# Designs tried in a protein design run: designed miniproteins, single chains, continued (3). Part 75

Each design is a single chain, and the fold is of that chain. pLDDT is the mean over its residues in the fold that is shown.

## One batch from the design tools (miniprotein)

Design m10759
Fold by ESMFold2-Fast:
Structure m10759 (fold): chain A 63 residues (1-63)
Amino acid sequence: KEELNKRLAELQDKVAELLKQGRVEEAMKVNKLIQAALESLRKGNLDEAQRHIDEAEKLLAEI
């Protein structure tokens, strides 16, 4: 899904920003969810990928 790829790219940009701010633990948590979403997409599980992306976006909103 094109929307999921766009959201993943945006999340990766946010992880880079967190790392530049020295927020390594938060960046690692978000990156783990990004990696899980990418793995789900590779396996064709779009629903699981979307859940991981939603979780990563929620974490970023709480940071």
Scores: mean pLDDT 82

Design m10760
Fold by ESMFold2-Fast:
Structure m10760 (fold): chain A 76 residues (1-76)
Amino acid sequence: MEEKRKKAKELINKAVDYIESGDLEKAEQYINEALELAKDDPELRASALRVKAMVYYKKGNIEEAKKLFEEADKLL
């Protein structure tokens, strides 16, 4: 679990960096990898879902972003 947890955190950080640089496709790719690694970790999964919601929000997919934020809140 420790290695998966560390890798998930690294991928979440990379996704945030790609959001900041405007590379939303890379951000989505990295965050989807983080979600897979964080599947059994509610805190990391919630964090990854919030970042994925930000990606969708910036793409203009507002309804999908809302659903992702709601899913993240349910885990906390």
Scores: mean pLDDT 84

Design m10761
Fold by ESMFold2-Fast:
Structure m10761 (fold): chain A 79 residues (1-79)
Amino acid sequence: DALREQLIAGLQQQLELLEKKKEEYKDNPETVEALEKAARHAQEALEALRAGDLEAALRHAEEGDRYAREAAELARKAE
């Protein structure tokens, strides 16, 4: 299943980027909290994809994206 494997790879890359951003914004606890929530949902989406639950994977991916956008907004407001 090429699509599932591509989505898994994309979520793994997203998790790596979120970890790098947590280090970058470590002095902003609100941004770090939002990044941690985004990472948890990305991880849950990965687990759902591996289990073949595409609906749960999409739901978690959407929630993770929402928190990632909140983190970006918090980072902008902090400066």
Scores: mean pLDDT 83

Design m10762
Fold by ESMFold2-Fast:
Structure m10762 (fold): chain A 104 residues (1-104)
Amino acid sequence: SPLEEARLETVAGILLAGVWFTLELAKRASPEKQEVLRAEAVAELDAARDVVGRLDIDPATRRRIRDLLDEARRAVEAGDLDRALELVDRTIELFSEALRAREA
């Protein structure tokens, strides 16, 4: 239904924004707190990947978003927070573009 789709889109957007915020906090944190925030970011990325997989958007775009989220997850696990933020920013841009394309 249109209402269910709108709910999934809202949840996906909140999760992506949440990951971005968690990663920005991790960059400024102590080593101990950074470890906890990296684990939180991984959980948020996994949740975002699951929600994106349920969205009714172009299949090629959905696959691209999931690939970017998988790359971001690996970057977080490697401690490359700058790379993870770059990938999350790109994911947000692609997600926003996909939503606009569907409204056209």
Scores: mean pLDDT 88

Design m10763
Fold by ESMFold2-Fast:
Structure m10763 (fold): chain A 73 residues (1-73)
Amino acid sequence: SMEEEKKKLEEFLEILRYRLEQAELPEEVQEKLLAKAKKLLEEKGVDSDSQREVEEEIAPEVEKAIEEVLKKK
């Protein structure tokens, strides 16, 4: 149902936001990564396979953002 899909999308984004906050990423970078993940989930769907594909697609960008934060410290 649309309600279940919305809940799964919100849960995915909440977990991702928590992880980005724990990594101390700048708010602007967090917003860009969350917006990209949301767009991908809306395009691919929110089933388990689609969520995995979205995680794999954004993982390199998350890793790069973390590396940039560490270099500035």
Scores: mean pLDDT 82

Design m10765
Fold by ESMFold2-Fast:
Structure m10765 (fold): chain A 60 residues (1-60)
Amino acid sequence: SLLSRIARHDTGLSVEEVEELLAKAEAGASAEEIGKQLGRTFKSQEEAIRLLRTMLELLK
């Protein structure tokens, strides 16, 4: 899927790095901060968290 491609190649992030970003987002990191790591712009922190969770599910 597109999201698994983003997780594996487009972001350059490992599963562990995606897990760390998700933990930071859930702990209150801004959508802008998460967006910088993923090379994306998010409208909200909830959108960023949703994408990170989906990426982790697709990498399992």
Scores: mean pLDDT 71

Design m10766
Fold by ESMFold2-Fast:
Structure m10766 (fold): chain A 68 residues (1-68)
Amino acid sequence: GEVKPAVPGLGVGDSSTTAEEIEQKQLETMARHAGYPTVEEFIAAADEQQKQTIADIKEGAELSAKRG
């Protein structure tokens, strides 16, 4: 059967409780600042420098989740 992963809180405005949610919200903010309508378009257009920034966001999200 067709299944899809849950995407809780993307643009919903709830508190981020996991590193994955924090990461998604950060990427969405960056995508909007870069003029992209979605995170996936932003990631697809990302250069090597932007990919490093995305990796840093993922690390930061993990640290935020672990610290909180």
Scores: mean pLDDT 69

Design m10767
Fold by ESMFold2-Fast:
Structure m10767 (fold): chain A 78 residues (1-78)
Amino acid sequence: AELERLLEEARRRGLELAARAAELAIEAVRAYEAGDRLEAEIHLGMARIYLGVARVIGDEESARLAEEAIRLAERRLG
């Protein structure tokens, strides 16, 4: 619910890097819940790459939403 809300916000605002990071964070949680820890870590790693790109180009809003999405996914992976 919280991750899907962040994705919807990013899409509504046209924040493409945040949207991709949120999609990957959602897929990481789904992989983890399905028992695939490796796929979950790969998806989280890709989400962190999109966060890094947002930071490098100075897209502060995308970076903020991407960081929140990654944090929520990390909490669920425990």
Scores: mean pLDDT 89

Design m10768
Fold by ESMFold2-Fast:
Structure m10768 (fold): chain A 67 residues (1-67)
Amino acid sequence: MERAATTTAGAARLGALAAGLDEASAEKVQEIAYRAGMEAGEDPEKASEAAGRAGREALQEAIAAGE
């Protein structure tokens, strides 16, 4: 589960940087995604899904905020 959460959160960070967000915003997106993945419990599939969803939501909010 930790690996799945870490990998998905890392991908969310790279996506944020690719979208033009700064390092601080990208780190925040990664943190939100990782935390959601870890909270999803023992199942790596659920952890990856939760991290991916939270990362996408955080990225959309950052873009909408004009960052």
Scores: mean pLDDT 75

Design m10769
Fold by ESMFold2-Fast:
Structure m10769 (fold): chain A 71 residues (1-71)
Amino acid sequence: MRIEAVEVEVSRRDGETVLRVRLTLSDGSVVEFELVLPDEAAAERVREVLLAGVGQSTLEAWLRVEEALAA
């Protein structure tokens, strides 16, 4: 499955940084999810990885998100 488009919104909720992500996939499906992150620096790293994920497979993009969260 390939990522055709990525939309990322960064917000704060109850002292936590929340990423709202919307992925449009190659089959035309849309996947929406939220990631709760410890700080804005982690959110920015994940956002950059997700935006670079356009044209990547969902597995490749997700592995890179895991790497960014571990940094």
Scores: mean pLDDT 76

Design m10771
Fold by ESMFold2-Fast:
Structure m10771 (fold): chain A 74 residues (1-74)
Amino acid sequence: SPMSEELHELSQEAGRLGLESQKLPKEKKEKVFELVDKVHDLLIEASQSTDEKKREELIEEARKLIEEAKKLVE
């Protein structure tokens, strides 16, 4: 389903950012790990939600956190 594909893609992106963060100074690495952990929590909640609007809001928040993590890594 489109939702399952989206959740998997976001989870994979968060995982990649976590791996790339290993090359960063400790302070930035810790910030990326915090963002990645929050993304995983949001994606788990989204996967369990039966409310389409709530699910979309959780996914949007996960995307924002991924963008923040990218700015630290890129």
Scores: mean pLDDT 86

Design m10772
Fold by ESMFold2-Fast:
Structure m10772 (fold): chain A 91 residues (1-91)
Amino acid sequence: MSETHQKLIELALEFNKLAEGIKVSDEVVDKLTLALLDPNASGSERVDALVEYAKEVNNPEAIEYLKKKLEEIPEIEEDAKKAVEELDKVL
């Protein structure tokens, strides 16, 4: 597993702790799980799945945390920038 892949998995787990108790659709959860566990998935696919999950959670505190942590991963700088712009639209 790449360092970037591991960081995205860790970020998803921390985000899930902040979003604990919030009902999310099985389809969005399955999409995120597949994107994080598939070794052939791109960083962009993992970031996009995490953003869709965050949008459905719709928790401002969790979303702000996700934005900050995505910006701290230099290997996904362009994907993180797009993700932050998409998350800003739902805050």
Scores: mean pLDDT 78

Design m10773
Fold by ESMFold2-Fast:
Structure m10773 (fold): chain A 74 residues (1-74)
Amino acid sequence: SEQAMVDRLIRDAEAQVENAEKALEEGDVETARLYIDGARALLDQARASPVLTPEQRARIDELEKRVDELEAKA
């Protein structure tokens, strides 16, 4: 289903965000930027879905906020 695809995109984006956070903690800014870019691409795909549940929208919004915070640090 479309919702199952969106849930996979959100999970994959979350993994990219977690990897970016870890890379920044280790001082690897170059690797962190790659994960940030990957997370943003996945979140853009998820947000482009014509049918998002309120829960999916909230998860995307939270992850986008985390990506913005990571970009400010990178």
Scores: mean pLDDT 88

Design m10774
Fold by ESMFold2-Fast:
Structure m10774 (fold): chain A 72 residues (1-72)
Amino acid sequence: MSLEELVEKLRKLPKEQVFEIFDLAFAEGNYEEARKRLEELTGVKDVSPEEAARAAAIAFVDRAIEETKKLL
């Protein structure tokens, strides 16, 4: 699975779940738990912790931009 496909699957999740995965990876430094949580929520297998973290970061930024636009 490509990074773009992972991001697209994360975009289909509720924002709370995207933020949870992002926080596990970047606030807690728990990349393995972030990967497991991503696999559970998306149904994707064989995702590396690095791929999971990168996809979560992109999806998080996209959601943050959407929320910011609501304030502008």
Scores: mean pLDDT 80

Design m10775
Fold by ESMFold2-Fast:
Structure m10775 (fold): chain A 91 residues (1-91)
Amino acid sequence: MSKRKLEAETSLGVAEIALAVVYRYGSEEEKKAAREAMEYLTKAIEALEAGDFKKAAEYAKKAAEIAKEKKDNPLFKLAAEQAEKAAEIAE
């Protein structure tokens, strides 16, 4: 595994864990946003595994945009920051 791929996957993994906690304990609205952001994180990870760093960055940015809309929740803020970091690494 390349260092770049490992660092990007690690950041996406942290974002996914944060969103999974929201999906378990959040409000109905927060659970919906967490699920949508997690779908894009899954696509970003699949793109990284395929070696498509550009698509990985695009999907990670979409996950970050969804998470930013709920940034008053510290877990969504963490997910957004980590997804943006993964996008920057993948670019």
Scores: mean pLDDT 86

Design m10776
Fold by ESMFold2-Fast:
Structure m10776 (fold): chain A 72 residues (1-72)
Amino acid sequence: SAAAEAAARAAAKQARVDKLLTEELNEIMEQMGIHDEEIKERLLEIVKQMPNVTMDEIKELAKKLLEEKRKG
């Protein structure tokens, strides 16, 4: 039905946005000198849960995750 088609298209758009977000996140992490795949994966999961997160908030989260990993 038309409703099922609309849902499938919305899911495809979301997947495309998620891929773009991942690429932007990789660029930010390179800029910050973070080469830890575990931190990158965890940060991506957090960002996906926060639809209104800003780039500055992402950088702050990356710093916190790096500090927690260094402390532990």
Scores: mean pLDDT 73

Design m10777
Fold by ESMFold2-Fast:
Structure m10777 (fold): chain A 71 residues (1-71)
Amino acid sequence: MRDEAIRAIAEALSVSPEYLTNTYPGLSLVELARALRRDFEAAGLKIPQEVLDKLKASPVIPEEVIKELTQ
């Protein structure tokens, strides 16, 4: 489940799964989502709606991850 969710997130962001696991090692999916949102905010950016829509459509992404990203 976690590895499938990581691949889905990586695909939505157009990055490799290895990029996510190297950038956010040892984090739960919710912690990774929080770190992603924080990094976008620190850059003055919002997570693109297209990325959020892809993640919402994915059956392997927990609702808690979507909630964390849509703050």
Scores: mean pLDDT 79

Design m10778
Fold by ESMFold2-Fast:
Structure m10778 (fold): chain A 67 residues (1-67)
Amino acid sequence: MPEEVKKLLEEAKKAVEENKPEEALEKIRQISQTYSLREINRFIREFLKDDPELQKKLIAIMLGDLS
């Protein structure tokens, strides 16, 4: 995983933990400037493999569910 993607996913994870889904989505949008949604989905699953609930939340945010 590229270092810039890992940094943005760490920031997105923090945003989700702080109940700031719009900030998390903005971090994902920054990654989407270079990578496809399929690649971002793979990166999220790899990054959060040990946290399935946070993985589901971040994937939902990527798909536009901010709840």
Scores: mean pLDDT 84

Design m10779
Fold by ESMFold2-Fast:
Structure m10779 (fold): chain A 108 residues (1-108)
Amino acid sequence: SEEEELRKRFVENLKKGAIKDLKEIYDEMVKYYREQGDEEGLAKVEELFKESIERLKNAKSPDEIIAIMDETIEKFRELGAPEEVIKRLELLRDIYRALKTMLDYLLS
């Protein structure tokens, strides 16, 4: 149906946006841990990024993408990510939730 096609396009665009946003944060975190000389933190950030990107590529719904973002935020907190990075990720998650709400409204 046209609704199914629009929902599919939305998911594909949301995935692309989430992957891009996460990559930008990853690049900042890699620089941060390298500057600190924290080889263990760097390895954990690289592992988390790889895992999160793979999960995002395989996500089939907006709810899955949002859940992956929530889990990624929690894992970055556990790694001791700066508060400003966490707040940026939380804002991005909230934007994704708002975009889903707008899509549901447009297709109602």
Scores: mean pLDDT 85

Design m10780
Fold by ESMFold2-Fast:
Structure m10780 (fold): chain A 64 residues (1-64)
Amino acid sequence: AAAAKRQAIIDAANALIASKGYSALTIAAIAEAAGISKGTLYQHFASKAALILEAGLKTIDLQK
């Protein structure tokens, strides 16, 4: 359950990065896209930077 929510957050972040880039990536936008609260998002990621780093690595792996 927790792992599934964490993956959904990463997927939402990757979708936002793909459509609008890193500059448009906000905790609020990611939470809305994943269907969760900002508090829930912070339970899975200690900071926005940690989320962006993990999402960025997965975007690189996908060869956009």
Scores: mean pLDDT 70

Design m10781
Fold by ESMFold2-Fast:
Structure m10781 (fold): chain A 65 residues (1-65)
Amino acid sequence: SEEDVIRAAARLAQAGKTPEEIRAFLEKMKELGADPEVVEKVYEAVQRLIDAGEPVTEERLRALL
């Protein structure tokens, strides 16, 4: 679900994972049946928050989707 992708992205970012590591994990979620468009939108939101110097949280990711 979109919520599972958002939660995974936020947890990885809070654990200090790089954008490349976050993308790699989200690509594995896509292999496990996550919607490719959802994965792409969530990753774009992650990039926007990182570029803005803002914390990547579930609430901030939802606000950008």
Scores: mean pLDDT 85

Design m10782
Fold by ESMFold2-Fast:
Structure m10782 (fold): chain A 71 residues (1-71)
Amino acid sequence: GAAEAGDGAAAASAAGGSEEGMKYGQLASIYGHRGDAEKAAEYAKKAAEATPTKAGREQALRSAELAGKGG
């Protein structure tokens, strides 16, 4: 299928929609520090799911990969 560029700023508002994504991202980091790589990866995926924007999702996945790799 043909992909078309959408209009509108993809700047995620930290006020509401991004808050849950950040919470899960922080949890992933906490579990990574504790040595729970599995839980860190799980919460990182939840952070990506909670992130409606493609850019934010990509950023969350990159952070997740870094945290999971450290385990």
Scores: mean pLDDT 66

Design m10783
Fold by ESMFold2-Fast:
Structure m10783 (fold): chain A 118 residues (1-118)
Amino acid sequence: GEEAVREAEREGRRAAEAARRGDAEGARRGAEEAARAAEEAAKLGKGGEGGAAGAAGAANAAGAAAESGGPPEAATEAARGAREAAKAAIKGGGTGGAAGGAGAAGAGFSAMLAGGEG
């Protein structure tokens, strides 16, 4: 189970680093990989409804941030959300994953909307 969480964290970091360098494509790919790893982590945590919802939330946040193509902060927040969702899914058997994913999605969308005025 821990390997899947580690993979999600590593891919999340990769997305953040790409965003910091101004690589929108790298940030998008890294965010997608982080979301994918979060889904695998949710499955290994016995894949409850909460785990699937958390992983989906993290993927959605990652996608939104990447699509904004903009501030590196948005991609960083999406990657962070994916890590939290993956960890929660493993520990909570799914229920914790749902809460983590929802928070990540909210943060990502907020960052995206704030960037619209910049």
Scores: mean pLDDT 55

Design m10784
Fold by ESMFold2-Fast:
Structure m10784 (fold): chain A 72 residues (1-72)
Amino acid sequence: MSEDFERSRKLGREIAEKILLAVTEELARQAGEDPEKWVKELREAFEKGDLEKMTEINRRLDELLRRVVASR
């Protein structure tokens, strides 16, 4: 029971990370920013478990999303 749940959580996390990285790349591209730099910073934060950096990136993503949504 526990092993199947942990395996499912790990797979779900990997899928979620892939989706988040793809969405981040697309948002950066639409906002006219460097998508490769955004993806690299986010990936490095995930790999290091850097909560402070992840919080900074999350704030920047909120600003990026607002800019993309406002551009009509």
Scores: mean pLDDT 76

Design m10785
Fold by ESMFold2-Fast:
Structure m10785 (fold): chain A 58 residues (1-58)
Amino acid sequence: MTAEEMLKIAKYLLENTDLTPEEVGKILKEANGDPQKLRELLLKAGVDEETVDKILKA
């Protein structure tokens, strides 16, 4: 996952979820560009499956 893709994901999460900028930053840092880890962390944070699937397809 590129830095550009991570920035796009951060923007989408802030617009479509109740996650704060701090929470989004922590999730992206922990995922460290791994899409599978990102999926796990987003689901754990309460982001719905449909939103996570849209993010991972982009």
Scores: mean pLDDT 78

Design m10786
Fold by ESMFold2-Fast:
Structure m10786 (fold): chain A 70 residues (1-70)
Amino acid sequence: SIEEELRKKALELTKLKFRILAIETEIEILSKKDTPEAKKQKKELEKEKERLEKKAKEIEKEVKELEKKV
């Protein structure tokens, strides 16, 4: 059903948002460290965050389309 698909996508979106929050916290911690290693890790985490944010936007769009059908 559309309702079941909406629930599944909403759960996936929630999981992605928690993952993004975890990465944001790690970036914040690394930002307090003035080392080359911390700067490299921060850059990698920023790329991962950008990837997850793009995926979250796609799922949010899908959720919005499904909500129109409910």
Scores: mean pLDDT 84

Design m10787
Fold by ESMFold2-Fast:
Structure m10787 (fold): chain A 64 residues (1-64)
Amino acid sequence: MDEVKVEILVDKASESSLEGIYNIGKEAGEKLSKETVERILEEAKKVLSEEDFKALEEGIKEGL
């Protein structure tokens, strides 16, 4: 998965509600590789608030 796809997902999460971010994370955990998920979390940590980041992380864990 390329860097552009990671950036698009993180940008979408930054514009979403907490519930929306959780659902984005869950879908990523279900459909994306472990390496891609790790890249998303690294980039999201730099861009998202702590609360938004936690919602994304919880969603990903649920999707795994």
Scores: mean pLDDT 78

Design m10788
Fold by ESMFold2-Fast:
Structure m10788 (fold): chain A 72 residues (1-72)
Amino acid sequence: MSEEEVKEEIERLYREAERLIREGRLDEAQRLLDKAQKLGVLAAIQGFEEAAKLGEELSRRLREIPEAQQLF
């Protein structure tokens, strides 16, 4: 998997997680967040700095949603 593919997947997972959080589907959102966090760690291990930083930024933005606070 290329860094670009990893970036696209991280963005997709966080976008879907935000939607699920706003819909109150927290269990499903948690599963996507777990996958996104694991992918971010793998990106860092592979040296994909841009993908890892993107994951950190999207995680930070998601934590600003009141309903998401319980997941972090």
Scores: mean pLDDT 82

Design m10789
Fold by ESMFold2-Fast:
Structure m10789 (fold): chain A 95 residues (1-95)
Amino acid sequence: MGVPPVVYDPSLPPREQLLGLIGNAIVAVVNDDKEALEQIIETLRKFIEDHKDDPELVALAEEVIQILKDYLEGKLTPEEAVARLREIQARLLAL
């Protein structure tokens, strides 16, 4: 399958940007789209650099990167990775 479009839109609020990236990550995990996951990790690193003044968002973005890395290294099943990503989405929505 083709790489999902990773949309990084700086005009959106930071919370909504991170929610979108997590949504893209869930789709990429379900499809085992490793190329898309690597691109999402790179976009998350840029998100962290652009939002250094928001430590809660930075911490959540770093947790997402770690989940994706663990999945790519075979340490998490797709089901485990999706469950952890859904937990981060819930925490982000509670902010």
Scores: mean pLDDT 82

Design m10790
Fold by ESMFold2-Fast:
Structure m10790 (fold): chain A 66 residues (1-66)
Amino acid sequence: ATLEEAKELYEKGLKAFKEKKYEEALEYFEKALKLLKQLPESEEVKKLILEAEINIGLVRIILGLE
């Protein structure tokens, strides 16, 4: 349940990012990351955390939040 919820939030973030809705993308990626950090460690969880953190960093640069 929680992993699926985190993946859904991450996918919503990716969709918003593709639509250039960067503030919305940031909110979804941050929500996904918060859920992922609450899950037991697995390779899939670690990969999604890394991907979310990379995308959060990229969006923050685009928004001028350095």
Scores: mean pLDDT 85

Design m10791
Fold by ESMFold2-Fast:
Structure m10791 (fold): chain A 57 residues (1-57)
Amino acid sequence: SERDAALVKASNEAIKLLEEGKYDEARKVIQEEAERLGLTPEQADAVFQALKDVVDA
């Protein structure tokens, strides 16, 4: 879906920021895109945590 594609693009940007140690900026990227797509704060947090887990792996 277009929502999934938009989240993937935001996720790639957030992963780059997480790799640079820019956690606050990465969180904002995900939260802003999630809000734009009509996702809940809980869903935004889940996406951010999944990305953080990928970077930490």
Scores: mean pLDDT 80

Design m10792
Fold by ESMFold2-Fast:
Structure m10792 (fold): chain A 70 residues (1-70)
Amino acid sequence: MEESLRQARELGEHLRRGDVEGAREAGRRLSETMPELRGAVETVLRAAIAGRVSPEGAEQALKTQIEIAA
C-alpha cells in the first residue's frame, strides 16, 4: 500500500510538471505493483493528459482506488 501510494504521488508530480512520459512510467510501475488497477491507471492518465482531470484529481483518484483495492 505505501509503495502504491508513493507511485500515485509520483504520477501526480509528473503531471504537474507536464512530464507525460514520467507520468506514464509511474503509472506502469503502479500497474505492476497492483495489476487490478491497470484499467483505472490507464483511464486516469488519458483523462489527465486530455486536460479533463487536474493532476491533483488524478493523484487523488488513484489513491482512492488503491485504498479500495487494499
Scores: mean pLDDT 84

Design m10793
Fold by ESMFold2-Fast:
Structure m10793 (fold): chain A 70 residues (1-70)
Amino acid sequence: SMEEEARKELEKLGIDPEAFEEYRKAVESGDPKARIRAEAKLRGYSDEEIEAALNGDLDKIVEARKKKKE
């Protein structure tokens, strides 16, 4: 039941449960680039936005998402 509830919560947030599992694996790998890439894909960012973030820092990802909503 807990696993099913977690999956439904992710779906309500517009998050693909499989993409979330890939994000978890990336975090466990300890590779910062893998984590950023998986997180960005989970949030619907493009490869271009991900490349910009990798050339900067996490603040770049936050700013890009904020601009997209505005």
Scores: mean pLDDT 67

Design m10794
Fold by ESMFold2-Fast:
Structure m10794 (fold): chain A 57 residues (1-57)
Amino acid sequence: SAREILEKLLAKARAALENPDPVIQAIARRELAKLEELLKKPEAEQEEYLKSQGLLP
């Protein structure tokens, strides 16, 4: 489901925050903030985002 994909992406972003590279940390923080906002939105908006990224069929 869209929510499960978002939760997996969120976990990956959180793991990337442990990387000592400040560029990777900055990218991970932006991705984390975006995913957290998306999780607050209706499932239809979550699905549209994931489809736009090619992550949903």
Scores: mean pLDDT 80

Design m10795
Fold by ESMFold2-Fast:
Structure m10795 (fold): chain A 79 residues (1-79)
Amino acid sequence: LDELTAKALEAARAGKLDEAFEYAREIYRYALEYAKTLEELLRLIGLELGLIGAVIEGDAEAAIRYIEELAALARELKA
C-alpha cells in the first residue's frame, strides 16, 4: 500500500496522470477487499469517481488529494 501510494503521488506530481491513475486503481482494488458496509463502498466509489474526473480534466492537484484520501481510507478499512 505505502509503495503504491508513493508511486501514485510521484506520477501525479510529475503530471503523469495516466500512470498515477494505474497505481491508484491498485489502491482502490486493495481497499475493496476490506470494505464491509455499503457506506464504506460508497466512500470508495466516490473517491474513485473524483479521481477519474481530476484525470480527465488534467487537474494534478485534485488527483493528488483524491489519491491521498483513497490511501487513507484503504488504511482505515484494513484496521
Scores: mean pLDDT 82

